# Designs tried in a protein design run: designed miniproteins, single chains. Part 91

Each design is a single chain, and the fold is of that chain. pLDDT is the mean over its residues in the fold that is shown.

## One batch from the design tools (miniprotein)

Design m3167
Fold by ESMFold2-Fast:
Structure m3167 (fold): chain A 85 residues (1-85)
Amino acid sequence: PAAEIIAAPTLEEAARLFRQFVNELLPEMEEERKKVKNVEDAREVVLKFLTEHFGLTPEQQALLREDIYAGLVAVLQALQDAITA
C-alpha cells in the first residue's frame, strides 16, 4: 500500500491510493476518509495522522503543504523503510 503510493505516477493517483490506504489501515477514520474528495483533503488527512501518531516535523509539514505528492512520497517512504527495517 505505502509502496504503491510512493510509486504513483501522478498526484491524483497518489491521492486515490492514499484514500485506499487510509480505509485499510485506519477504519476509525471512515468519516474523515469520506471527506477526501481531492488532493487538498488527502493532505489534511495525512497531516493529521502523521502529526498525531508520528510527530511530524515542521519541515515535513511544510513539504506536504507546498507539494503534497513529493511530501507524501518522502514521508511514506521514510515510514515504510522504518517498518521494514
Scores: mean pLDDT 56

Design m3168
Fold by ESMFold2-Fast:
Structure m3168 (fold): chain A 120 residues (1-120)
Amino acid sequence: HMPDVTEEEVLRGAELVVESAIHAAKVLELPKEIIDFLDKKLQKILNKLKDALANNSSPAELQKLRDEIVKEMDEIIKEVTAKAEEAGMPDSKVANFRLILEALRQYLSDMLDSLIAKKA
């Protein structure tokens, strides 16, 4: 049994992992422009999640949101890694940051899947 995941715990978890990803970008010394771009995109995802949870979305609506978030994360990962490579960042730092963003994508997907299962 997964512990009973509340909507508040899902939102708090998402906020924490987004903050951790932004902190990792700063530690890895990503250019400020790339960090600002990432923060703006991730805040948009958090706002979508917050709105869906506040509106008591159905399992079908949450599944659609999960699919949309995964797609948006794939686009963010592709664009952020391309921008970092163009900025001349070391390949090892780019690869490490890509893994962090992929872990964030997986976390958001898994948390939404857990919430969908609870509502079904």
Scores: mean pLDDT 84

Design m3169
Fold by ESMFold2-Fast:
Structure m3169 (fold): chain A 86 residues (1-86)
Amino acid sequence: SLEELKKRALEALDKAYEEARQLINSSSKLTPEQKQKLLQQLDEFHKQSVEKIEGAKSIEELEEAIKESIREGQAFGAELYAALQS
């Protein structure tokens, strides 16, 4: 069902969010200021992704919400990687 697919998408999103949050918080290579910025960006991304997934009214809309979340997550991952290399 649409609701079961939403539940699975949200569970996967929440797990990825928590893993990214833990990585940022535990990093010895990031300054406190970099951590604050990255955590704020991650929190905003998570909030927007949850809202889009929960707002999907069809399987097609849910698939588009998931694709957008993956794309945005990849962009965030690239920024995090760049910060860790600085």
Scores: mean pLDDT 87

Design m3170
Fold by ESMFold2-Fast:
Structure m3170 (fold): chain A 93 residues (1-93)
Amino acid sequence: NPLITNLIEALQTGNVDLAQKILKEMITSPDSSIKNTGLSILQAASTNDLSLLPTPIKTFLTNNPESLKTLRQAALPLLNEQAVQELKSILLE
């Protein structure tokens, strides 16, 4: 999935704006697989639970823990938008 590769590149360079754009593209995707992957990444960022991440991103962040700050900064605006309501409806407690 090119979006996962592009997200890792954005995290490597500390590019919050690019990472946010990629995450927004994923969570608004008409492809349910891509959308669910994006929502899992947002949940991982909000809970600090790396087990929810796709393996390539989890491996990258395990080796580059400073990049977690970039991911959280990119995720925060999306978590405060319509995506939070969708995430809550899917991931009910």
Scores: mean pLDDT 78

Design m3171
Fold by ESMFold2-Fast:
Parts: structure tokens; C-alpha cells; sequence
Structure m3171 (fold): chain A 63 residues (1-63)
């Protein structure tokens, strides 16, 4: 589905940013994956990316 493609794309971009230490960019992409998961009714992905977005936000605040 279109929402699944948005989840997958934002996961890939979020992971790449996170590995690069760009936690603000990682938070934005994980946040977009959360929105797409919510629209798709994917509760498991919603929880997973919500946690990743929060972790990225917390790391960004430490920089």
C-alpha cells in the first residue's frame, strides 16, 4: 500500500540519519513513519517508530 511504502521509506531514512548521528533528522523520519502507521492502522509499527522517534529526540537534546 501507499502507507506501507511511506513507512518503509521513512524507516530507511530514519535509520540512515540515526547511524550518522543526525538525531533531529532521524526523529523527523521516524515521526513520519508513526503518522503513516497510524493511517494504515498498523499498531505494531506505530509503537515501534514512536519509541524510535522518542529515543532520537532524547539524543538530539543531549547534543
Amino acid sequence: SSMQKQIDENEAKGEAAYKAGDYETAQRHYGRAVVAAAQAGDVESFRRYSKKAQEARDLALQQ
Scores: mean pLDDT 87

Design m3172
Fold by ESMFold2-Fast:
Structure m3172 (fold): chain A 55 residues (1-55)
Amino acid sequence: SPLDEVLARMERLYARLSPEERVALDVEVGRLGAEAASEEEFLRGVMELLDRREA
């Protein structure tokens, strides 16, 4: 599912980040969750964030 792919990508990204970078990423994900009107909008926002951080 899209959610499973997002979780797998987040896990791989977290493994490569410093503790400070992980906290910053958590804050960004939390902001997206607070601002999202739906679960689909939240997942889209997280996927866009991951695309930017993986580039």
Scores: mean pLDDT 81

Design m3173
Fold by ESMFold2-Fast:
Order: sequence, then C-alpha cells, then structure tokens
Structure m3173 (fold): chain A 86 residues (1-86)
Amino acid sequence: SEERARETAKSLLDEAAAALKAGKREVAKSLLYSAFMTIYTFLPEEEAEKEVEEAKKRALEAGVEEKDVEKAIEEAKQLYEKLKEA
C-alpha cells in the first residue's frame, strides 16, 4: 500500500541518518538508495516525485552530501525504469 511504502521509506531515511551520525557512510548511502527505490516502486509517479523531493530535503538536512543524495536518486530511478520495461 502507499501508506506502508511511505512509512517504510521514512524508516529507511531515519536509519540512514542514524548510520551517518555513527560514521557509517556506506551504510547510510545504501539505506538512502533503498528509501528512494521504495518510493519509486510503490508510489504512483506523481506522488513518487513529490516524496523523493521531500526525502531529498530530509537527507540534506541530516548532513548527507548532495552528490550522494543525487546519485542515490539517479540510480534508484534508473533501476525502476529498467524494471518497468520488463
């Protein structure tokens, strides 16, 4: 469900922020990617773009580097587009 997808993405973002505070940058980046993948996979396109922008803002506020956030979004969107064409 959309509600469960939003809740899962929020949980993954909270875990990414915690991992970053603990100095686990690679874990944080993986969790960000999973959050964006969850958003693209389970939300309708219009809602997914809005949720990604909100999640990006939260990640930046948590101290994730902009380049890491943009890369996670790009990779998640690219994988989703490939899966959509199957």
Scores: mean pLDDT 84

Design m3174
Fold by ESMFold2-Fast:
Structure m3174 (fold): chain A 70 residues (1-70)
Amino acid sequence: MSRSELLKKADEIFKKILELMEKAQAAGDTRKVAELHLIALRLQDAITRGSLSEVEEAIKEAEKKIKELE
């Protein structure tokens, strides 16, 4: 997968995280908000300072964690 495709996928994941965080905040689920925020931070760190492989791994891990929190 190209870097451009990975960055597009990451943007989609960030949008999903934001939607889930808004729902969790509305429900008063502060723990879920914190977990979603941590997922976003890890993905952002991989994009900013990681290799292409680290970005791929971060995307995969974020998708898995988001599914667990749905």
Scores: mean pLDDT 81

Design m3175
Fold by ESMFold2-Fast:
Structure m3175 (fold): chain A 76 residues (1-76)
Amino acid sequence: MKKVEELVEELMKRIEEVLAESKSAEELAEKLQELMAEFFDYIDQNLTKEEQELLRKKLIEIGPKIQALIDKWLAE
């Protein structure tokens, strides 16, 4: 489903931007928390319950990829 896949791609891009801009692990955590809060607020306002469930499954699938990006950033 293009809409959900586009939202996942946008989220990944914004996570990469937050990683590039963050100067400390604490700042990274705060910015990721804000990003996720804005993302889920948008989802709640704009997606159906079925689209939200599909997105949840996609987020579980990409979780390890997001964690790998964070781990790589923290190792520097």
Scores: mean pLDDT 79

Design m3176
Fold by ESMFold2-Fast:
Structure m3176 (fold): chain A 82 residues (1-82)
Amino acid sequence: MSKFSAVDVVEKMVEALRKQPEDATLTHETDFLRVVVEKKDGKLFAEIESYDEETLKKIEETLKKLGVEVKSRKLLPRPPPK
């Protein structure tokens, strides 16, 4: 996991859904980022959540570049360090 950027994961999720003829949902979830990409009626939608505004901005820009509609964006409070 440490060798993949969140952007690379999102790009691969979008590519996988575009290759699929059917409606489907893919989810990528880590301790600091959740990305859900959904294909419905040939259109791609995304929901993103993170504790980091810069991560949210970067993922949102990547999704928009790939022609995905961001329908939900949530900045979560930071979890306490453990």
Scores: mean pLDDT 76

Design m3177
Fold by ESMFold2-Fast:
Structure m3177 (fold): chain A 77 residues (1-77)
Amino acid sequence: VSIAEKKAILRKLQEIREDLVSYLMEEYGFSVQESVSTSLKIEEKLELEVDVNASNEDIFQKAKELFNTYKETGSLD
């Protein structure tokens, strides 16, 4: 993966993190601190799995899927 591709992914993940934090607070009643902590764990996993050409909406959908897995299993394995 090129540096340019990694930079593009990280930029998208930053945008998704803001949306994911809002989602966790509004839909699940998480605190700001809990939402940020959870979103960062999901972001770490997403950095390894998302395609650089994926849309922000596709990445956000993947983040919600990873959160559902984390919620049900307690792990992002």
Scores: mean pLDDT 78

Design m3178
Fold by ESMFold2-Fast:
Structure m3178 (fold): chain A 64 residues (1-64)
Amino acid sequence: ITVDADGNATITSGTIYVETPYGDIKLGPGTYSFLPGKYTFKAEGKEPKEVEIKPNSTITITLK
């Protein structure tokens, strides 16, 4: 997952889940916009990873 300077997260392959207090949101390949904040990303067979998304920042998220 790569997040660009406009807050758009791009998933190039596979299925990612975003943990919320109300359950996991399933995201397939595509580009998604995130509000600034802390998010926990999950993928099948990978450790959950907490990431802070900031306005106008580019980050790359790698799940292992």
Scores: mean pLDDT 69

Design m3179
Fold by ESMFold2-Fast:
Structure m3179 (fold): chain A 50 residues (1-50)
Amino acid sequence: MVKVKVLTGWDREEEVVESLGGRFIKLDGDVLIYEVPKEELHKIPNFLGE
């Protein structure tokens, strides 16, 4: 698993991340930090980087 940063701006991002086998870690300002399987990174909307 890898940590990823995404901007808020779409509904159900937590549900999408969980469906990919990921989990929510924390909110840092306007950036949500998740942990997801590396192979699923390309499916995360508004991806800002690891």
Scores: mean pLDDT 68

Design m3180
Fold by ESMFold2-Fast:
Structure m3180 (fold): chain A 73 residues (1-73)
Amino acid sequence: VDPQELDDEVRIALAEIRAAVAKISAERTGSPEDYKELAKAYRELAEIARQSGRTDLAEHYEKLAKEYEEKAK
């Protein structure tokens, strides 16, 4: 395995964990603040995915980020 590919996979995995934690919090509380944190986590995940060349995954997470940003208003 290419060390660069492994590094990208680790970055995506850590961002996915952060998004999962934020999603659990948002679903538990229904708070606008928690929806903002979830949207932020999805934005970070989308950026990491895009940098890793996973464009389809990045677009998916960008759409989720926008959805939760709207819920936070």
Scores: mean pLDDT 80

Design m3181
Fold by ESMFold2-Fast:
Structure m3181 (fold): chain A 73 residues (1-73)
Amino acid sequence: VLPELTEAERRVLDALAADPRLKLTAREIAERAGLSLSTATRALNRLVEAGLVVKEVDASGRTIYSPSENPAP
């Protein structure tokens, strides 16, 4: 539990944590978390800033996200 996490941020983390090795697009995360794409994108940006989520670009130029291997406690 992190005191500054919103419910959207928690849902995004839960979706990513279900498959720790899986890398997902913002759209796939939104679908899994039950959020709109804009809400999921805002949550992802905050989680990347917090170091809880890693943002990268795949071989096809798509932005993908994965849980950080060293998340803050």
Scores: mean pLDDT 75

Design m3182
Fold by ESMFold2-Fast:
Structure m3182 (fold): chain A 99 residues (1-99)
Amino acid sequence: MVEERAERIFKRAMELLKEKGIELSEQQKKLLREYARQAAAELARARSAQEAQRVVGESGKQLYDDLSKIVPDDVAYQAALSFAEALAEEARRLLAERA
């Protein structure tokens, strides 16, 4: 269950990055997958829309902070933004399922 959500978040983030012409290295993809797994678990524990929004924002910022140390800032920013968008989509799905 968490693994399925994490993979969905990762694939969607990668699709968004591909649309922007951004390709990540295998090491960077591994980092994104690790963040997707952590965020998927946090979203599963979110009890409200406000908590889900906090998870999206914090996870995106943490990924940006880590990536900005190893890739150009524009790449780090677009990767974090695409990841946050993928998380927001998954958060909306989870909240709709619980409504």
Scores: mean pLDDT 83

Design m3183
Fold by ESMFold2-Fast:
Structure m3183 (fold): chain A 86 residues (1-86)
Amino acid sequence: KKKEEEKEKEEFDKIGQELRRRLMELVPSLSPEELGKLREEFLKKENPKLYEIIELEREALEKAKGKDPKELEEIRKELLEKVKEI
């Protein structure tokens, strides 16, 4: 049901944004590169499922570079299916 799917997606987005904000607030003096590394390590340990989703999203974005609109739509569908399995 669409309503339940939207709620689950909102929860994952919410966790991702909260983790980003907490890392920025915890260590604001870190460089963007250092924050990126710290965020990756934090996600792996605190929420492995969210880390998997972010990695899938990153792969989809790399795959989407230089692709036509039809390929972009297929990449989005593939990403959604993989996220749904997590």
Scores: mean pLDDT 66

Design m3184
Fold by ESMFold2-Fast:
Structure m3184 (fold): chain A 66 residues (1-66)
Amino acid sequence: GMADAETIGRTGRGELLRLAPQLSPAELRQAAANGVASARKGGMSEEEVAYVERELEAAVAEAQAL
């Protein structure tokens, strides 16, 4: 459900921000893309996947602004 998408998005965002100092911008974007692909493969709806994608993309943008 959407609560699972919110949990995955929040956890993924935190993990990307934690890893950002150790990753190149390309690796950070790839990690976000892998998270989105994992959500889709896990059987999330397209609406739930879109939510996770927006959260992870926002995390990448935030990490790059730091």
Scores: mean pLDDT 81

Design m3185
Fold by ESMFold2-Fast:
Structure m3185 (fold): chain A 78 residues (1-78)
Amino acid sequence: GSDNLNNILISRANNGDNQGISNIGNSVSRVAQRIGDNDTSQQLNQLSRQASQTTDVNQLQQIAQQISRQTGRVISFM
């Protein structure tokens, strides 16, 4: 569920796993695009790119929280 994904995103951010966060954001972005939510897909792609470009744990935590919020929107359409 969403709680499980939120816990994964928080864990990845705390460990500096920028690629793991980026991969999750890109995966959810593809789902958003398939269900026709182009705005959410575009935001998730942008956040995923930002995650891949930083190793700062504080920035990764902020990005992970934003990906989590956007993911909640996608899940409500599923």
Scores: mean pLDDT 82

Design m3186
Fold by ESMFold2-Fast:
Structure m3186 (fold): chain A 62 residues (1-62)
Amino acid sequence: MVELDEEKLKKEVEEAAEVLKTLDPEEVLAAYNAAVANGTIETEQQKKIKEAQEEALKKALE
């Protein structure tokens, strides 16, 4: 038996995707950056991307 939380998450993601289509890209980007800063989204991929971006920026600024 699958937990209801998994089905609920799928529905929320689908509804969020529909809402995202009606939102301005700038607002979506701002919300994403806020979620990352608050630590709501913490994955190893996110940390790796952040480190790579910081290293690239540091090299560009040099």
Scores: mean pLDDT 61

Design m3187
Fold by ESMFold2-Fast:
Structure m3187 (fold): chain A 112 residues (1-112)
Amino acid sequence: SIEEAKKELPKLVEQLSDPDEGVRHLALAKLYELSKEFPELVVETALEAIVEALSDPDEKVRVAALRLLKELAKEFPELVEKTAREAVEEALSDPDEGVRKAAKELLETIEE
């Protein structure tokens, strides 16, 4: 429900700053599921924190953040582009091939 989503979202945003990379990755996975039903709430509450996750030391967290931004870009392409463009362009030069591929796919989505 939207009421449960509103209660869960602030906790998930806090979990994106958790010292454990597994907790951060799981938080992004839960945000991804919420974005399918409540994309506006996810964008309003979590967009900035998701963009910050593109700088995460763990490559799986960076990939998950890029995939979530791509999902949000389907409904809010201009807002995702404005907030994430610089971080996504930097991710095109990421040492991890999976991160570079996800960044390219997201950039193609926001540029149509």
Scores: mean pLDDT 88

Design m3188
Fold by ESMFold2-Fast:
Structure m3188 (fold): chain A 94 residues (1-94)
Amino acid sequence: SMEEIFEKFKEKAIKLAESLIPQLLKLSPADFRSTVLGIFRLMVREAKKLGLSKEQIIELLETFAKVLKSKLDEEKQKVLDEVLEEVIKEIREE
């Protein structure tokens, strides 16, 4: 089912977020911003290929971001929130 595909993708996204944290912590704020923006745009493209709705894609990005935030410093959390808001706006304005 589509719900099963979505839940499985969400589980994979959580595991990916957890695996990326050590590398993301080493990045400068500028490199962190460009890297996270690239990851979010890749996730949006892959989710669209799977036929996920706008609402499901937004939930996927929010879930991924929430996992990252739990281990990031305040400066990187702020950058992550700004990038997430930017990408969600792009999705909603399509």
Scores: mean pLDDT 86

Design m3189
Fold by ESMFold2-Fast:
Structure m3189 (fold): chain A 100 residues (1-100)
Amino acid sequence: SILERLLEVVDSLFSDPEVAELAKEAVEAIFNKDYEKAFELAEELVKKYPEYKPTLAVVLATALVVEKDYEALEELAKKYGFDIEELKKIAEGMAKVILS
């Protein structure tokens, strides 16, 4: 499944098992349309591990592109201070690889 493939990518990007588990739970929340839970988990991860903020943003934006939820992607970009068009381009590139 697309979700399983994205979760495998998350495991490859985050060497810390705790970070990987929080990121995977946030991705699963996006696929379940539970954006409140997804963003809460993202805040917890960023607070504990700020060095992973850019990687987490790309992963979550990729999940949002796969789900075609560009409104939530704009909110994510604004909340974490990323340029929305650049984050969208990166996420669309990642989504194409996952959807292939």
Scores: mean pLDDT 84

Design m3190
Fold by ESMFold2-Fast:
Structure m3190 (fold): chain A 75 residues (1-75)
Amino acid sequence: DFEKQARELAQRAVDALSAAGRSREALAFGLEVGELIKQGKLEEAFRKVAEASRAAGDEATEKEAEELLRRVREA
C-alpha cells in the first residue's frame, strides 16, 4: 500500500526535521506532502520525502523513499 508507506515515511521526515530544530520547515513539508498523498500524487510525495529526509540527515528514510519512488514509477 503506497499511501500507507508514503504517510509513514512522511512522518519520519517530519520528525527528523523537527529533531534538527527545523520545526517551521517540518510543518510546511507535512502540510504539502499530506495534500499530495490525499490527491494520489504518490510519485511527487515520495520525491519530497526523499528531499526532506536528505535535508534532515535521515539517510535511512531517504533511501526507503527513493526505493518506493522507483517502484511507483514502475507501477
Scores: mean pLDDT 86

Design m3191
Fold by ESMFold2-Fast:
Structure m3191 (fold): chain A 118 residues (1-118)
Amino acid sequence: SLEEQLKKEADEIRADIEQAEPVLAEMRASGRLTPEQVRGLEAALDIGRALADFYRGEATKEQVAEDVARALEKMGYPELAERARQLVLSADDSPEALRKAIGEAVTLATEERQRRAA
């Protein structure tokens, strides 16, 4: 069923995060990552957790929108947080639409990073 497929995908996301966390901690401790890179990766893990919670039926779209907005603030883009929240809130209440909206929110952060680098 779709529900069983979403639960499996959520569990796979959670397993990937559990494997990534010690690697990120080692990279942070080694000094190979800048503070900005560390915050970006931590924010990506936060977004993954929010999506997994939604797939498990443990979070609403509204809660995911707040988590995504907070993730952009953690990345250093507080001015984009409200836009990111609205992208998620405006999405249809389906896994595919929510994933697409989250991707668009992440793209906002990527574009702003490029503007700051120019």
Scores: mean pLDDT 86

Design m3192
Fold by ESMFold2-Fast:
Structure m3192 (fold): chain A 76 residues (1-76)
Amino acid sequence: GVEHVETVVIRGPDGQVLTVTRYRRDGELWYDFETEDGRPPSDDVSAQVQALLAPDFPAWEARERELREKEREERR
C-alpha cells in the first residue's frame, strides 16, 4: 500500500508551484514531484527543492528512524 509521510509546497520566483510528497510504497521511501501547471520544474524551482530538502534531511531521517523503531516494537 501507500503511506503518506509529508507534503511540502514550493513556489518558484517565476510563479511555478511544485508539490513535493514524501510517501512509502510497499515499504520503500518515494518522493513525488508535481507542478501545478503540469510542466517540468524550472531550474529555479529545482534549486529551491535542493535547498529546502538539505536542512530537512536530518529531521526527516530522525522521523523515519522513530517510525522504524515504533514498527519494530509493535511487532514484538
Scores: mean pLDDT 66

Design m3193
Fold by ESMFold2-Fast:
Structure m3193 (fold): chain A 78 residues (1-78)
Amino acid sequence: SRAEAALATIRAGAAALDDPAVRERLLAVAEELERLVEELRDAPEEERDRALAEWGRAREAELRELHAAAQAAVDRRL
C-alpha cells in the first residue's frame, strides 16, 4: 500500500542518516503516519485514501523540507 511504502521509505531514510536531528524528525513523521494508518485500519478504502491524501497535503511543506534535509545528509556522507 502507499502508506506502507511511505513508512518503509521514511524508516529506511532515517536508518541511513548519521544526522540525529534529521533522523528524529523523520521518525516523528513515521510515528504520525503509523498512528493514522492504525486509526484507519477498519475504514473503507476510499476513506483511507482521502485521509492519507489530506495528511500528505497538510504536511507537504514539512515533508519537502525533511526530504531535502535527508538528501543533504546523505550527500555529506558521500
Scores: mean pLDDT 73

Design m3194
Fold by ESMFold2-Fast:
Structure m3194 (fold): chain A 81 residues (1-81)
Amino acid sequence: VEIKEGEEALVEIKLVTETEDQALEAMRAILAHPGVLSVEMLPDNTIIAKVRVESKSEFEKFLEELRKYASKVEILKLEVL
């Protein structure tokens, strides 16, 4: 399911990083987002985060920021509010 312009959503994302330093930078970017609900780092430098986004443009900017640090970004769940 796609977020349309003006839609709010709860998003669960999975980030795969190649190094611990990249995982830490990705986690810092997630924690800087005002809608962050939870973030978890797994032992393999995988991060799972739950974030509330208020628009499609906010979500797209957030994904662009995360892609600077993560080799893969996967949307596990997307719930439009």
Scores: mean pLDDT 79

Design m3195
Fold by ESMFold2-Fast:
Structure m3195 (fold): chain A 96 residues (1-96)
Amino acid sequence: DRIVDLFATLGDILARQSPITAIAVLRQIIDYLRSQGFTDAADYVVRAMQAILRGDWATARAFLVDAARIISTASPAQQQQIIDFINGVIAQLRAA
């Protein structure tokens, strides 16, 4: 599943960042998902953020995968919009 693999990859990249940077990135993703009507997926990203605050990066990655599974039930066009957004976030993290 393309979107599940992407969110898992995001989790792996975030684990190599400072917690402050990871939380800032996840907040942007939460705001974006809520703006697109993916409130349940956004709630899983909030749980991922809470896991990072506890130093539990493995649980954070698992919650990001759970968020992606919800998004995977959306239309192809909605999935592509989210994929494009997350790819932009990953590109910014890799450029820094």
Scores: mean pLDDT 88

Design m3196
Fold by ESMFold2-Fast:
Structure m3196 (fold): chain A 80 residues (1-80)
Amino acid sequence: HMAPLRTAVSVEDLNDDGEFTATAATVAPRGAPVEPRPVQVDVKLPEGKKVEVKTEDLATVETADHTVRLQTITAKAIPE
């Protein structure tokens, strides 16, 4: 069972184009497999608006004792 990573996004944090991007990191001990984690995004929406959230794998970085998996989260406002 994968525990999701939590990221909060406010509509006021959106860019001029109605987009928000954040990066999440998952850390595992040396030699352990690192799998991408599902990310839960808490979005504050004004009434009558919708937001689409996407998660994308970015990179995997190895250190002496750890492996770090990076993921990018993008939230996009949908006008309607």
Scores: mean pLDDT 63

Design m3197
Fold by ESMFold2-Fast:
Structure m3197 (fold): chain A 84 residues (1-84)
Amino acid sequence: MIEEILEKASEEARYAARILRLIGDAYQFGLDIGKKLGLSKEEQRELAMEYVDKFSEFAKEYNFDIEKVEKKFEEYKKKKLEEL
């Protein structure tokens, strides 16, 4: 039924949007840290990708439980800011 297809597509779209937002947040966090450390623009992008990879590791570790992943990654980011 079309209603079942639309409901599933809507749920998948919301999930994908949430994942993309969290990836974007991880990337931006890495750029912000790199800027604070006085890194070049290229080094800032490399660090941004390292934070995206770290988010991906948390996502895999917690079986894509997005609420738990977001919480654990926020704790990780807070610790990294305290180490600066």
Scores: mean pLDDT 82

Design m3198
Fold by ESMFold2-Fast:
Structure m3198 (fold): chain A 68 residues (1-68)
Amino acid sequence: MADLARAQAAFAAGDYESAVAYAERVLATSTDREELQAAAGLLGLSYKALGKEEKAKAAFKLATELTP
């Protein structure tokens, strides 16, 4: 999915705010469980990089819930 690739590219570039925005789009639009899990994990890593620990924990919990 293009938005997941954009989220990954933004994270790699250190643009954590854009990584959050693209990951949120994947979570809103994707029906693929693997894409949703990847987006939630990337969202958690991006929030952690931004120092937003509570939001990072919520995103990692979502990633765990998307994994059986």
Scores: mean pLDDT 81

Design m3199
Fold by ESMFold2-Fast:
Structure m3199 (fold): chain A 80 residues (1-80)
Amino acid sequence: SKMDEIIAEIARRLYELALKLDAQGKSLEEIERELERERDRLLEELSKKYNLSEEEQKELKEEADRIVKQILTLLKERRA
């Protein structure tokens, strides 16, 4: 679906950013701040680009929040 494709794009872009910041030796706290900032930017950009309804915007936000949490969990596990 359109929403699945948008969610996949957000996941790809957030994972790419996390990988870049991890490779640069950024702390988990710095990576979290940058991912949350990029999440908010992407939500605004994609909501406007795809003319998303309020319901679709809420769903997209919930999925983007889940993706950020998943990335941070994976990075914490890799550093443990």
Scores: mean pLDDT 88

Design m3200
Fold by ESMFold2-Fast:
Structure m3200 (fold): chain A 76 residues (1-76)
Amino acid sequence: SDEQSIRDSLVQQIIQQLQKLGYPLEEAQRIVDQMLRGEEVSITTKKGVTISGSATNLRQLQKVAGDLQQAVEDEQ
């Protein structure tokens, strides 16, 4: 479905953003898998910005993707 395609795109986007923040691919995938299972994770950037949450639905995925995109831009 279109929603599943958007969800899959957001998941890949989050993985790519985590890699840009210095996480290896396997670690980035593990973090996303934990969030998708409803586990809360926390990511702290070099600038001290903390992004935390789970991602069991599209809104949560969009929020995490947006927060990570901002963190990547702020890190550069």
Scores: mean pLDDT 82

Design m3201
Fold by ESMFold2-Fast:
Structure m3201 (fold): chain A 91 residues (1-91)
Amino acid sequence: SLADELLAMTPEEVIELANKRSLELIRENEDNPDRQVALSLVGQALRIIGEAIEYEILVKNGAPESQIRQALANLARSLGAPQADIDAILA
């Protein structure tokens, strides 16, 4: 599952995955004639970037594990994880 994958990753690998996925979403939209879909996917990419930055800051600052897990869960949701994966990260 995406939860198992994320929990097994280093913080650097998590950030790399988030950057890769956000760039993929932006590139998928470059030639999209559906303006509403294009804007929605760009918004999702920006959310992924913002959540990845928050996660990185929390990890670097030695934040409580509960806050780091919450940031990772937020990122997982934006990456398309189902609720079961979100719950697994927060457990």
Scores: mean pLDDT 85

